# Designs tried in a protein design run: designed miniproteins, single chains, continued (5). Part 77

Each design is a single chain, and the fold is of that chain. pLDDT is the mean over its residues in the fold that is shown.

## One batch from the design tools (miniprotein)

Design m18660
Fold by ESMFold2-Fast:
Structure m18660 (fold): chain A 74 residues (1-74)
Amino acid sequence: MEVTPEDVAEALKKLGFEVLEITENRVVAKKGDAVITAEIEGNHVTLTVEGKIDPETLVQLARELVAKGADVTL
């Protein structure tokens, strides 16, 4: 099953991120000094992190995305 940008955005919002951009294949969100870019290709989600983020938050985000059927790369 394919993961949607809306699925990724909802996972990010659940973890306290402010969603800045949603496109057909990309979601950009921020929390404090950290910016996350999620690139989506089918069920594959590549996460790029800029700035400092708590590792526990990244683990929770990956877990939420896997629960939605995503294969996640950090």
Scores: mean pLDDT 82

Design m18661
Fold by ESMFold2-Fast:
Structure m18661 (fold): chain A 64 residues (1-64)
Amino acid sequence: MDEELAARVRAQLSPTERRVLDAERELASDGRTTQRELAERTGLSVPTVSRALDRISALSREAL
């Protein structure tokens, strides 16, 4: 993910959602990300990660 785009999206997120975005950026560099891995990295439940990813996706579309 582009650094500028990531910073723009991150600024609109809650602390919990920002943690999910940061973890997704790290895992995306490997070309693969699962909700389970994100839950383990962030200490959040899978449903919480899923909701955060939905919001990040929506904001990423707006930032494009």
Scores: mean pLDDT 72

Design m18662
Fold by ESMFold2-Fast:
Structure m18662 (fold): chain A 71 residues (1-71)
Amino acid sequence: MSEEEKKKIAEEYGKKLEEGLKANPDLDEQTRQILADLAAQELEKELPGVKVEVEAEVKDGEVTVRIKLEK
């Protein structure tokens, strides 16, 4: 799998998480982190040999998802 393909897959997972969080603005920070951790676990299953870290932040109604890929 190419680096470009890995980035595309990570981007799609990030968009799904952002959409889910925007649809559920009443979720607390702990629940948002659990969802981010689950997304990281799913992405790690799709990208074997890559360690994934996902962080989700909500400020002023805006959702930002950051995904870090490590070997």
Scores: mean pLDDT 76

Design m18663
Fold by ESMFold2-Fast:
Structure m18663 (fold): chain A 90 residues (1-90)
Amino acid sequence: MEAYRKELEELAKEAGIPESSLENALLVRETFVEWVRRNPEKALEAAREGALNTKDPRTHEALRRFEELLPDVGDEEVGYEMADHVLDAL
């Protein structure tokens, strides 16, 4: 989350986006991460469906990394990494 927050803050500053809009984007991201952590099997199913609809090797690599992290989903940092891999697979 920290790296994602920093990147969003830098992009918002460059684009002149209001801080309130950045806060809403961070809230949506946090809600998505929490959903992945609570529903890892459903998140994995969504990522697999995404991989079936694309020939992009990055999507297949993201799915593989998500599956490797699944046993450790209780760790908050791992939850953020899993969420990033799901987004890359979609």
Scores: mean pLDDT 61

Design m18664
Fold by ESMFold2-Fast:
Structure m18664 (fold): chain A 107 residues (1-107)
Amino acid sequence: GMMERLREEALSEDGRRARRGLTELARSPDRRMQELAAEAAIELAKSEDPGRVEAAIEAAIILSNSPDRRIQELALEAAKAVLSGAEDPELIRKAIGAVLRAIGGLL
């Protein structure tokens, strides 16, 4: 179905395709799709491809805007995964922004 297709796109080796699938999952009003977005973002955070890492950061930012506390906690986990592996100062800066947004939502 649509969920399986978006998950496959989110995990794509092509950073642009991964970003499209991942951001669509993250923007979904369906909590299950948002949870899949967080899981995919954590996997992409480990990638050597900066496009896939940027997709993970964008998803974490989108998820951090959720009114659902559990989704905000998952967004924080995804952003922390990026920070754990990122060496690019620009990616680190964006990931810190995602962490701060997620923490703000949990307070």
Scores: mean pLDDT 80

Design m18665
Fold by ESMFold2-Fast:
Structure m18665 (fold): chain A 74 residues (1-74)
Amino acid sequence: MPSDEFYERVGRALGMSPEEVRAEYEKDALFPVLGLLAKGLSPAELAEILGTTEAEARAIIEALSEKAKTYKLP
């Protein structure tokens, strides 16, 4: 499970409470990352929010850009 700090960082970026982010994550584990990508964040910004490296953030963006082409919100 992601940390409370993770939900706080994502919430600040998306304009949501940490509890709202947690609730959406429990419905769809990809929600936080897809929401951040929809905001058009840079790899460096994504890395800071996710608590990872810029290289890992770039890999996540690359992996999810293919899914984003065909992904539809329920």
Scores: mean pLDDT 73

Design m18666
Fold by ESMFold2-Fast:
Structure m18666 (fold): chain A 62 residues (1-62)
Amino acid sequence: SSMEESLERTRRLLKEAVVRGLEERGEKTKPVEELDDEEFQELTKRYFDAVLDEAFQRRKER
C-alpha cells in the first residue's frame, strides 16, 4: 500500500542520513544496503552520541 511504501522510503532516508552524518564526522560505516536493523540501531545511537558530544563541546567553547 502507499502507506507502507512511504514508511519504507522514510526508513531508507533515515539510514542514509545516519550513515552520511557519521561519515561526515570521520566515522567509517557499512553501505546502507548492508545494514541490519540491529546494526542500524547501533549506528543511530553512535550518531546521536557524536552529535550530542559535538554540541556539548561547542557550548563549552562558547
Scores: mean pLDDT 75

Design m18667
Fold by ESMFold2-Fast:
Structure m18667 (fold): chain A 76 residues (1-76)
Amino acid sequence: SDEVKKEKEKGEKIIKELEELQKQSIEDTEALMKAKGVPEEVAKAELAAREARAKEFIEGARKYTEKRIKEIEKKL
């Protein structure tokens, strides 16, 4: 159906934009920590934690989109 296709396209676009924003935020944080002289091991640990949270957030967004698509399909 057109509604399912549009929801998939919108969801994929939003997920890509969120992934790009998360990547940029992590890169900006890394650059800032380096500029401020944060020890490399501390910086690596913080970046790893932020990357893990970003992945969980994106995965949650993907699952939410899948659930919404299934709900739309059930009404057709």
Scores: mean pLDDT 83

Design m18668
Fold by ESMFold2-Fast:
Structure m18668 (fold): chain A 83 residues (1-83)
Amino acid sequence: SSEVKELAETLVKLLKEPGAGDADALLAPLQLSAENRALLRELLRKAGQTAPSAGVLILLREMRETHSDETIAEVLREALRLL
């Protein structure tokens, strides 16, 4: 969908910003599915980032509030395709 594409493009842009700290610890409060945690770890690796930026964490939190785990997985897979 157009929304999935727009969210993925926004996520790819935010992944250019470096994060700091432990990625697993930063992602734990978001309570993502195991699949979505794995997809995010791969996205960070492909983007050359050791941790998600504040922008990435804010976007993921908003997606958790507004979208299903399946839709979030679609966004993350589209972002992986765009990287």
Scores: mean pLDDT 88

Design m18669
Fold by ESMFold2-Fast:
Structure m18669 (fold): chain A 101 residues (1-101)
Amino acid sequence: MREEALARIDELTEEVLKILKEKGFPESIIKDVEAIRDDMRALVLDPAATEEDLEQIVRFAERFLEDVKNAKSVEEVETALALMEIQLVNLRLGIERRRKA
């Protein structure tokens, strides 16, 4: 599961980066996506992350790719990024809650 989740996250985030670069989006957005990729990878590598957590991270990445594919403006991508950050924070809190259980 972990290796599979990492490979899938890398695949999905590389596709996002490709779309953003092809559309000429600002470097600041590119860096924000790279930071989110690193955050997702860190969560997958956390030993307290369950199989359900890994599946949820992959689902978040898949939804983010769809949001980016459908985005018509920089503002819509920034909104998708903000939603992703909220989702990852919520998931991290769930993992931390289980870390000493």
Scores: mean pLDDT 85

Design m18670
Fold by ESMFold2-Fast:
Structure m18670 (fold): chain A 87 residues (1-87)
Amino acid sequence: MTKEDLKERMKKELKELFKKMGIELSDEEIEKIIDYIEDLIAKGVSSETASYYSAILEAMKKLGVDEEKIEKFEEFYKKALEEEAAK
């Protein structure tokens, strides 16, 4: 795939993820989050679930996403970590 095709796939996957969490983000906000995640992956950051959600959360905070949307994502991330800890 081209870089553009990969970015479009990530955008679609993130849109579905945020939709399932009840978070609405603009296309511009999603693209900025993807750009941040791509930068982290290029620097060798782990693609494991916990690292992936942490990277999204950091991107949202750094980009100045609405506090309510950040709080919804934090709640989802916390639940995901609790499920991992329960194993």
Scores: mean pLDDT 72

Design m18671
Fold by ESMFold2-Fast:
Structure m18671 (fold): chain A 71 residues (1-71)
Amino acid sequence: MKVSEFYKKRDEIAAQYEREENEVKEQLAKGPSEEELKELDKRIAKVKEMKNQLKELTGLVEALDEALAAS
């Protein structure tokens, strides 16, 4: 598997995570309604899942990057 494949996947998830996190924060700052809060709760759960995926992928990418840099 190419190291660039892990970088692409990490960057895609990172971009989605940052976008969703920023949108959630912005919506929370606006003082959302009860219905909007329920929708935000679902999005917060998704953001937490993406954060866990990023942690795993970042560890793998860093290990691969160091191995390639040593070459």
Scores: mean pLDDT 76

Design m18672
Fold by ESMFold2-Fast:
Structure m18672 (fold): chain A 93 residues (1-93)
Amino acid sequence: MELPADWEELLARQEEAARRRIAEAVAAGDYETIRRLLREAEGLVRLAQTSKDPGVAEAARRMARAVVEAAAAHRDRLPPDLQEEVARLEAAL
């Protein structure tokens, strides 16, 4: 299914919102929010792998990647369990 041209702008804004949310959680030491967002990203990875709609699969993959890459950018500030979770999700993307 073809997405409208403005879907790229919408997805880019959602990706930026995910990056900002991770950065804010890291700055606040709110690692429970980061754990929740990584669990949601894992669900999006599964959706991307199982969806028969290529537009849905691509949107899910992009959102999961935005969260995982944002967390990876702050990897040195994360506890070891979250660092391992990030590495596992990076391997799945």
Scores: mean pLDDT 82

Design m18673
Fold by ESMFold2-Fast:
Structure m18673 (fold): chain A 86 residues (1-86)
Amino acid sequence: MVEELREEALRVGAIAAAVAALRGLAEGKERERAEAALEEIRARLGEEVLAEAERLVADGGAGEAELRARQAELERRAEELGIVFE
């Protein structure tokens, strides 16, 4: 349970970071830093995480709501197990 939750938290955290970096690129913010962050995520966790982040960004408000719901669910589960994220 704890290991599964930590892996899911790492994956969701990476997706959230990738979404933030992709949004930053779209808004013209710190392009080199955002590109470096995306490449690090791809190298460490794979192309699937970036593909999921790209899909969430493309979905706009619906994608943001989905990501927030996933983070809220993980936080609730972590609280039950005494785990704090970040």
Scores: mean pLDDT 75

Design m18674
Fold by ESMFold2-Fast:
Structure m18674 (fold): chain A 87 residues (1-87)
Amino acid sequence: MTREEKIEEAIRKLEEALVNAGQGDEEGAVKALEEAKELIEETEFSEEDLERMLEIARRTLEVARENGLEKTAKAAEEVIALIEEKL
């Protein structure tokens, strides 16, 4: 997988987590966040890519909290912390 493909996949997984959190699918949201986290840990991103990922992760956290998805909220907080560490 190219760097560009990993960036697109990480963003896609974060968007999938946001959709699943909005639908109340905690299992799907957590899985997508965990997969995004693995891609983010192993890949070098530009500041612009990290800022975009951070925005989606923060939105996922907000939606998870609104829907009472405690496990999703925790997973989103872990992704946010990882992105902030890389910025």
Scores: mean pLDDT 85

Design m18675
Fold by ESMFold2-Fast:
Structure m18675 (fold): chain A 70 residues (1-70)
Amino acid sequence: HMTPLEAWQELEAAQARYRAALGEYNRAVKEDPSKVDEARANLDKALAEYQAALQRFYEVRGLPLRPASS
């Protein structure tokens, strides 16, 4: 149901959100420990969205994920 263009757009957006969430988490750990739980939840959500977007992108293209994954 998802087009290759939609999968690509979702992947780009998810990757950007993941990087932003990682930066926020690192900042919270160093500057504001009270926000660590919120930043971690956002990071976990962004990582899951990024992984799902990667999987859908490769699935739509009929390609497997890279074999170097543990």
Scores: mean pLDDT 78

Design m18676
Fold by ESMFold2-Fast:
Structure m18676 (fold): chain A 61 residues (1-61)
Amino acid sequence: METVTITLELDTQDEEEARKAAEEAAKAKASELGGSIASVQITITPGEKTVVTVTLVIDKP
């Protein structure tokens, strides 16, 4: 297993759009590393730009 942190800065102030972008980024990262998502934690900080921090645990074969 591997723990990965991804930080996104988004122009949207819509928390739901930010969450969807975070989920897509998590899936892309798992695919890049050749594993599957075992756990995901998403933290959304709204502002002029929405800052999204995604912490995920990837299960590798």
Scores: mean pLDDT 79

Design m18677
Fold by ESMFold2-Fast:
Structure m18677 (fold): chain A 83 residues (1-83)
Amino acid sequence: STLSEKAIKIIKEAKESVERIKEVLPEDHPIVKEAEKLLKEMEELAKTFDPNDEKQLKELEKIKLEIEILEGIALIVYGVSKF
């Protein structure tokens, strides 16, 4: 369904954000660990995903936003380290 397609895109984009965090910070960094934890939480929610449940889609979007905030922080931390 269209909802399942949206969920797949959200998870893919969240995974890409985590990969970008891991490109700029070492794997043992607290930001990397938190991003991986959030991605795992998202994958667990996806296992019980109902394509007709709008609330589940919004929860996935919320976790994606949290990961994207961590990506923003990671890029700032990395950028400052270059000066």
Scores: mean pLDDT 83

Design m18678
Fold by ESMFold2-Fast:
Structure m18678 (fold): chain A 111 residues (1-111)
Amino acid sequence: PAATFAALLQAEANADAEAIEAAMAALRASQDPASWQAVLDALESVLDRLGPAVEVDPSLLERLVVQGMALLGKSVDELIAEGLSYEEIAILILSAVLERSISSIKATINR
């Protein structure tokens, strides 16, 4: 998992299309695709419940998951292994991303 993420980042930095594709395939194999998709579905459901002011395209959902994982320091598979539900993981990701955004706004205002 961590080694697979590192390989993907290195492949992207090198701009090697074949290496990037191989790293993506390895990453997909290290993450359960059904669990990944279930978390994306749960995140969309949570955002829908926050009301019509929160509109998200599919590419933004993937970015939110990646940012949330980075902020939490854990992968989706690791959170599932800890016994969290897909909805709990989605809420945790959204909360982490929103807290980061609020902190950034506060830092700007305090300048």
Scores: mean pLDDT 62

Design m18679
Fold by ESMFold2-Fast:
Structure m18679 (fold): chain A 92 residues (1-92)
Amino acid sequence: SADDILAEAKTLIEEEFKKMKQDILENHPSEEQVEERMYSVRQKITEILLEKVKAANLSEADAQRIAGEVLGLMMIALQELLELVRKIEKEK
């Protein structure tokens, strides 16, 4: 179902966010490096979701809802990661 695909997407985003947050705390990447990694993660998640949406034969409305919610979650995650990078830079 659309809700099942969305739940899987949320889990994938949470796992990637946790990995990126750990990398920021351990390796202190630049904002540009974090944005590049987020772009790669977004592409990977988008490809996975597109295949799941096609396999489930979802309506255009359900596909758009999933895409919108995933985009929203990714934007929030990116903002939180960039704020963490900026906080670490200020503490140097």
Scores: mean pLDDT 83

Design m18680
Fold by ESMFold2-Fast:
Structure m18680 (fold): chain A 88 residues (1-88)
Amino acid sequence: SLRDEILATAAAKTLPEFFKGVLDVIKKHLDTISLEELVDLIRDLTGMSREEARKMAEEVIKLLKEGKYDQALKLLQLSFLFGRYVPL
């Protein structure tokens, strides 16, 4: 929606270094980090519930393995902004 587009733009401008840093850490450890370790990391950083953090963790890992860094970044930014998993 137009609202989601505006909010995504605002989120990217507010803390781009933070979200990029988080994704770079996940990408660096992609072959060694367990799903549960990533869920706990997302929960510590965002305060999301375990269920929402798990949905986000699974999709972020999938997108990064597929080389879709920009989609993973957008997912992380939107999910953080709304405090829940936001499917793309």
Scores: mean pLDDT 72

Design m18681
Fold by ESMFold2-Fast:
Structure m18681 (fold): chain A 63 residues (1-63)
Amino acid sequence: SDMDAARTALAVATSDDDVVNVVQGLLSLNTPAAYAMVDQVLATTTNPQLRARIQAARAQAAQ
């Protein structure tokens, strides 16, 4: 499933760009479960630059 693929991709992500690519993929699914996973990623992200990129992508997708 797309959610299982995203979960696997997040587990093997080695760069901020990898994380942002997975987050953008999840947001493109436009489902409550995908948004919940993005929110969970955001809640555990401490890098300010990555956090800002995830927040911006989520805000843009919500419009």
Scores: mean pLDDT 82

Design m18682
Fold by ESMFold2-Fast:
Structure m18682 (fold): chain A 76 residues (1-76)
Amino acid sequence: MDQAFVKKAFQEASADLADPTNSEEVTNAIKKAFNIMINQNKPVDSIVKEMRHYNAIKEGSSPAELAKEYLKYVGA
């Protein structure tokens, strides 16, 4: 996957993120980033694999732990 594009999509989605430690706001920013990637006709398989990887690796994780992991993609 083009990592430069993924990074830009997450940065664009997080532009209105007031509190990067708020798990709900971070989750909403991640959803926006994936919508940007889908609308740009980027490889859906890569997006799905990334989402599935987080779900599999984060079995039993709290929303706060998932938000911390996602925050690394937002560049915090």
Scores: mean pLDDT 57

Design m18683
Fold by ESMFold2-Fast:
Structure m18683 (fold): chain A 93 residues (1-93)
Amino acid sequence: EEEWKKAKEEAERWGERLLRERAPPGTSKFKEEVIEETEEYKIVILSGAVVTTSRDGRRRVHSFVLKLKIYDDGTQEVLESWVRTRDVPPPPP
């Protein structure tokens, strides 16, 4: 719900920041993992991370996870979603 919206907005903000060259290029990777498969549906975990750099040079990693149920007709249902943000300390000189 709000976590899915935040994850989507973070992915869009990352793309916009790359286009505007406001941040170093971060890596946005989506990993798919099928955890259950039946003739009627599949349960898939989608995970991704977006790296942003603040104006003071601090890096933040925004990670998100979506648990989706995909039916054989192509209908999708979001079962779970969460977003986690971590600050990355700068490397020692």
Scores: mean pLDDT 59

Design m18684
Fold by ESMFold2-Fast:
Structure m18684 (fold): chain A 112 residues (1-112)
Amino acid sequence: MEAIEEVLKWLGTEKKVSEEDLEKIRKILEELKELGVDDVSVVRSESGNDLLIIHAEVSDAETNEKITELIIELQEILEPYGVTVAPVGKGPAESSARLGEANNEAALKRAA
C-alpha cells in the first residue's frame, strides 16, 4: 500500500538511508506484504531512536517465522540509521507478549 512508499521516502530524506539500502528495505517490505503484512507505521521519537512499527496478524507459525526473519533483516539494515523495528502481532507465540507501544512507553524510556 502507499504506506510502504511513504516509509521509504521518510527513510531516504529524514534518516539519509542509502539508495542501495532503500532498495533492500523495499524488497523486504514487499515480501512482508505478500505474507499478509501490509500495515506499516512510523513513530518519530525526538528523545532517541525512531520506531518502525510493523503490524503482523498471522495464522500460521511457519509464516510467523518467515515474518520474524524479515523483521530481523530490517533491523540489521536500519540499526546504523538509528531506527528500531518494532513488530506488533497477535500470533500464538506473541499472544502473551505485552511490549505495548503505548502501555510500556515509560518502561522503554527508562531502558533508553
Scores: mean pLDDT 68

Design m18685
Fold by ESMFold2-Fast:
Structure m18685 (fold): chain A 69 residues (1-69)
Amino acid sequence: SAAALLAEARRLAAEAARLAREGRHDETVKLLQRMQDLGVQLVLLGHPELAAEVARLAREIERIMGRSL
């Protein structure tokens, strides 16, 4: 379900934020890629607003890493 995909994206975002703060760059990037895949699935299910929320979470993690979108 879309709610389950969003919940998984939020779980991945929390883990990615922790890894980013620990300087574990490669592992953070892999989780960001998984979040992007979940965002695509949300768009395909007709929930672009939820996909936008996933993109916002990814942007916050990239900010922690000192990267721009």
Scores: mean pLDDT 86

Design m18686
Fold by ESMFold2-Fast:
Structure m18686 (fold): chain A 74 residues (1-74)
Amino acid sequence: MQAELERAQEEIREIALKALEAIKEKKYEEALKLFEEAIEKHTRVVSEIKGVPESLTEEAKKEILEEVKEFIKK
């Protein structure tokens, strides 16, 4: 369980770094897709392993994605 969580966290970190690099290159659509992947993976892993719905619910996920989309559009 812990090793699975650590591996998932590392993968999420890698996706987040790629998203930041895409933003620096002004590839905002690619950055948005990478953020969506990172958020989805984080929500799934936390829900399955910790059983903590408070970490990122579907509502919170949608709210974060809307903020990211609005930020990228500006």
Scores: mean pLDDT 66

Design m18687
Fold by ESMFold2-Fast:
Structure m18687 (fold): chain A 68 residues (1-68)
Amino acid sequence: MVLSPEEAAEEMEKLVEELEKKNPNLPQSLLDFLRGLVRIARSSSPEKAQELLDMVKQMVESISKKLS
């Protein structure tokens, strides 16, 4: 199923917000970087937005595992 760039960006935004809520002491620079990717996804092609969503999912999972 192919998400629109807007839908992919919304999914990425939810992942970043969930990460921030669970880990309020995360560096602001990391959160800013992730939110930057969300903005790029919104203006990207559907294929590029999907690639960015997959990248953010992997990063969020990695960060969550380290912060357990």
Scores: mean pLDDT 80

Design m18688
Fold by ESMFold2-Fast:
Structure m18688 (fold): chain A 71 residues (1-71)
Amino acid sequence: ERERQRLLALATGYLTGAELSELLAEKFYRQGEELARKGDMEKAKELYQLGKRYREVAEELRKKAEELLAK
């Protein structure tokens, strides 16, 4: 069914976006830790905030995909 295919494609898009967002969150957390160890706390805080935002985006995208796949 066309509608089923549309939902699967949309869910796949959300899952891909979630994976990319998680990878970005991990990268920013690691860079933030490195900067914090060097004493650059302003940039470290900025990267931690970015990591937190990407992690939140990943969680929301996973929830949307799960809702679509549960139909």
Scores: mean pLDDT 82

Design m18689
Fold by ESMFold2-Fast:
Structure m18689 (fold): chain A 96 residues (1-96)
Amino acid sequence: MNKEALDKLVEELAKNPELLDKTRRVIGALVRLQAEHGSATVEQIANEAGISVEEAQRILDKLVEAGVVEKLADGRYRINREALAEFAEALQRVAP
């Protein structure tokens, strides 16, 4: 996990309620899809989250940089559960 990138993302989300809502939707979508399929494409995540593929890709890129999400060799995405827990705790302190 990139602690500096995680802290910067948390600060950005605390200042941007729309981005925070979309980020929560992306994470929720990926959690559901990962439970069913082990991993998910950006298109599946975008559809499940109810946002555009372009918006989902931008959010996923930030989550990958922070280490909350992994981009697999086949281009699919998977959550790092340990990093997600730390991210959720950090968000709860600044954006309850």
Scores: mean pLDDT 85

Design m18690
Fold by ESMFold2-Fast:
Structure m18690 (fold): chain A 96 residues (1-96)
Amino acid sequence: MEAAEEETLEQARLLAEILRASPDPELRELGERLDELVRRLEEALREGDEAAVEEEKRRLLEVIQEIYELLARDPELFRRVVRELAERAGVPVPEE
């Protein structure tokens, strides 16, 4: 896989895991949808189906956009998600 595609899939998986662990049912549903799309994209990449890869990438970006729009409406949730992403990525967190 190309490095950019691997990085996108890793970020999408981390985000899906964080959302699926949320007590909010709407966020859990988005996390499950994101996880499913990541799996479909990985399968398309494995099969070498360029048309399927482009279609699944587009769907993945649409779901990611929906997630960012929800996070923009809730600043506390945004801070929590960013912190969890940083922690799981091994980035040092300056606040505890």
Scores: mean pLDDT 72

Design m18691
Fold by ESMFold2-Fast:
Structure m18691 (fold): chain A 82 residues (1-82)
Amino acid sequence: MKELLEEADKLEKEGLEYYRQKNYKLAAEKFEQAGDLYEKAGEYEKAARAYFNAAKSYREIGDLKKAAEMEKRGLEAYEKAA
């Protein structure tokens, strides 16, 4: 559990760094991986944040299908956080 959160936090930071560099493809991949690990750890609010950041990154590269998938996962995670 603790190890999942540490890895997810690392991936989210890497995603933010790639996003700042306008490397939206790698940013999207890192945010998606962070969301998956946060969800597995039961950290649904953090998972939602990571998935929404992944969706934003996928939209920047025109991958609208992946953006919609990530937005849906983010909304589902947000609902579980309630």
Scores: mean pLDDT 89

Design m18692
Fold by ESMFold2-Fast:
Structure m18692 (fold): chain A 68 residues (1-68)
Amino acid sequence: RRMVGDVTGDGKVDMADIEALGRLLGLPDDAPLERKIAAFQRLNGLPVDGKFDEATLAGLEAINAAKA
């Protein structure tokens, strides 16, 4: 496990969660993390830049909150 890209304060979202989301979306094994992030951003109407940034973190946090 790597702590790089880890988000602990707002829902404990990390890079492993993004990879799992990419697989759940049916993305190929060859897709880089940026592509998986971009697919998540596109489906959620976020700016599609393929970066694990503040906007993407907010989107993931909103999904975690919606699961409640």
Scores: mean pLDDT 62

Design m18693
Fold by ESMFold2-Fast:
Structure m18693 (fold): chain A 81 residues (1-81)
Amino acid sequence: EVERLEETARLAEEGLKEAKEAKDTLGWGAGRSVASRKAHEVSQLDPSVTPTLASGRTSGSLISALEKVAKELRERARRLK
């Protein structure tokens, strides 16, 4: 339970870092592509975050949505400890 939330949060955090790095080195399009791939992986592990990621995708703020999801999952894991 806690382990699953921590693993999903770790994936979101890793995806956020990769998306920001791709944006900084290759441009916004590369950052968006990485963020989209990682958002899909995160939503498959925890479907409860799908609405936040979908909202980020439609508004073009998917990197911000991944950041929010990572924080929410970490908070949920902390509450279960």
Scores: mean pLDDT 75

Design m18694
Fold by ESMFold2-Fast:
Structure m18694 (fold): chain A 94 residues (1-94)
Amino acid sequence: MPMPVKEELTEKEKEKLIEILELMVEGLEALISGDEEKFKEVLEKEKELIENRDDEDIRIAVSKALQLFKEILAKHPSLEEIRKALREEIEKLK
């Protein structure tokens, strides 16, 4: 079989993917705890990543993070389960 794109992630792409997934976890934790200020900080950081997608490593990482998040959302309706699943994906990348 041809190597899947996930197996060919560079260390840089993997690092950026972990960074984005950690940011998603921070956003979910803020939402669960009702920390409105922290949630807004996370949203601003996510917006900056979206606006600065001129870096191919960031573009690939964002695409992979969105794919993983979509799959997790489909399986896990609760915020706590989504947070747990995202942390499990981060650990698989380390």
Scores: mean pLDDT 72

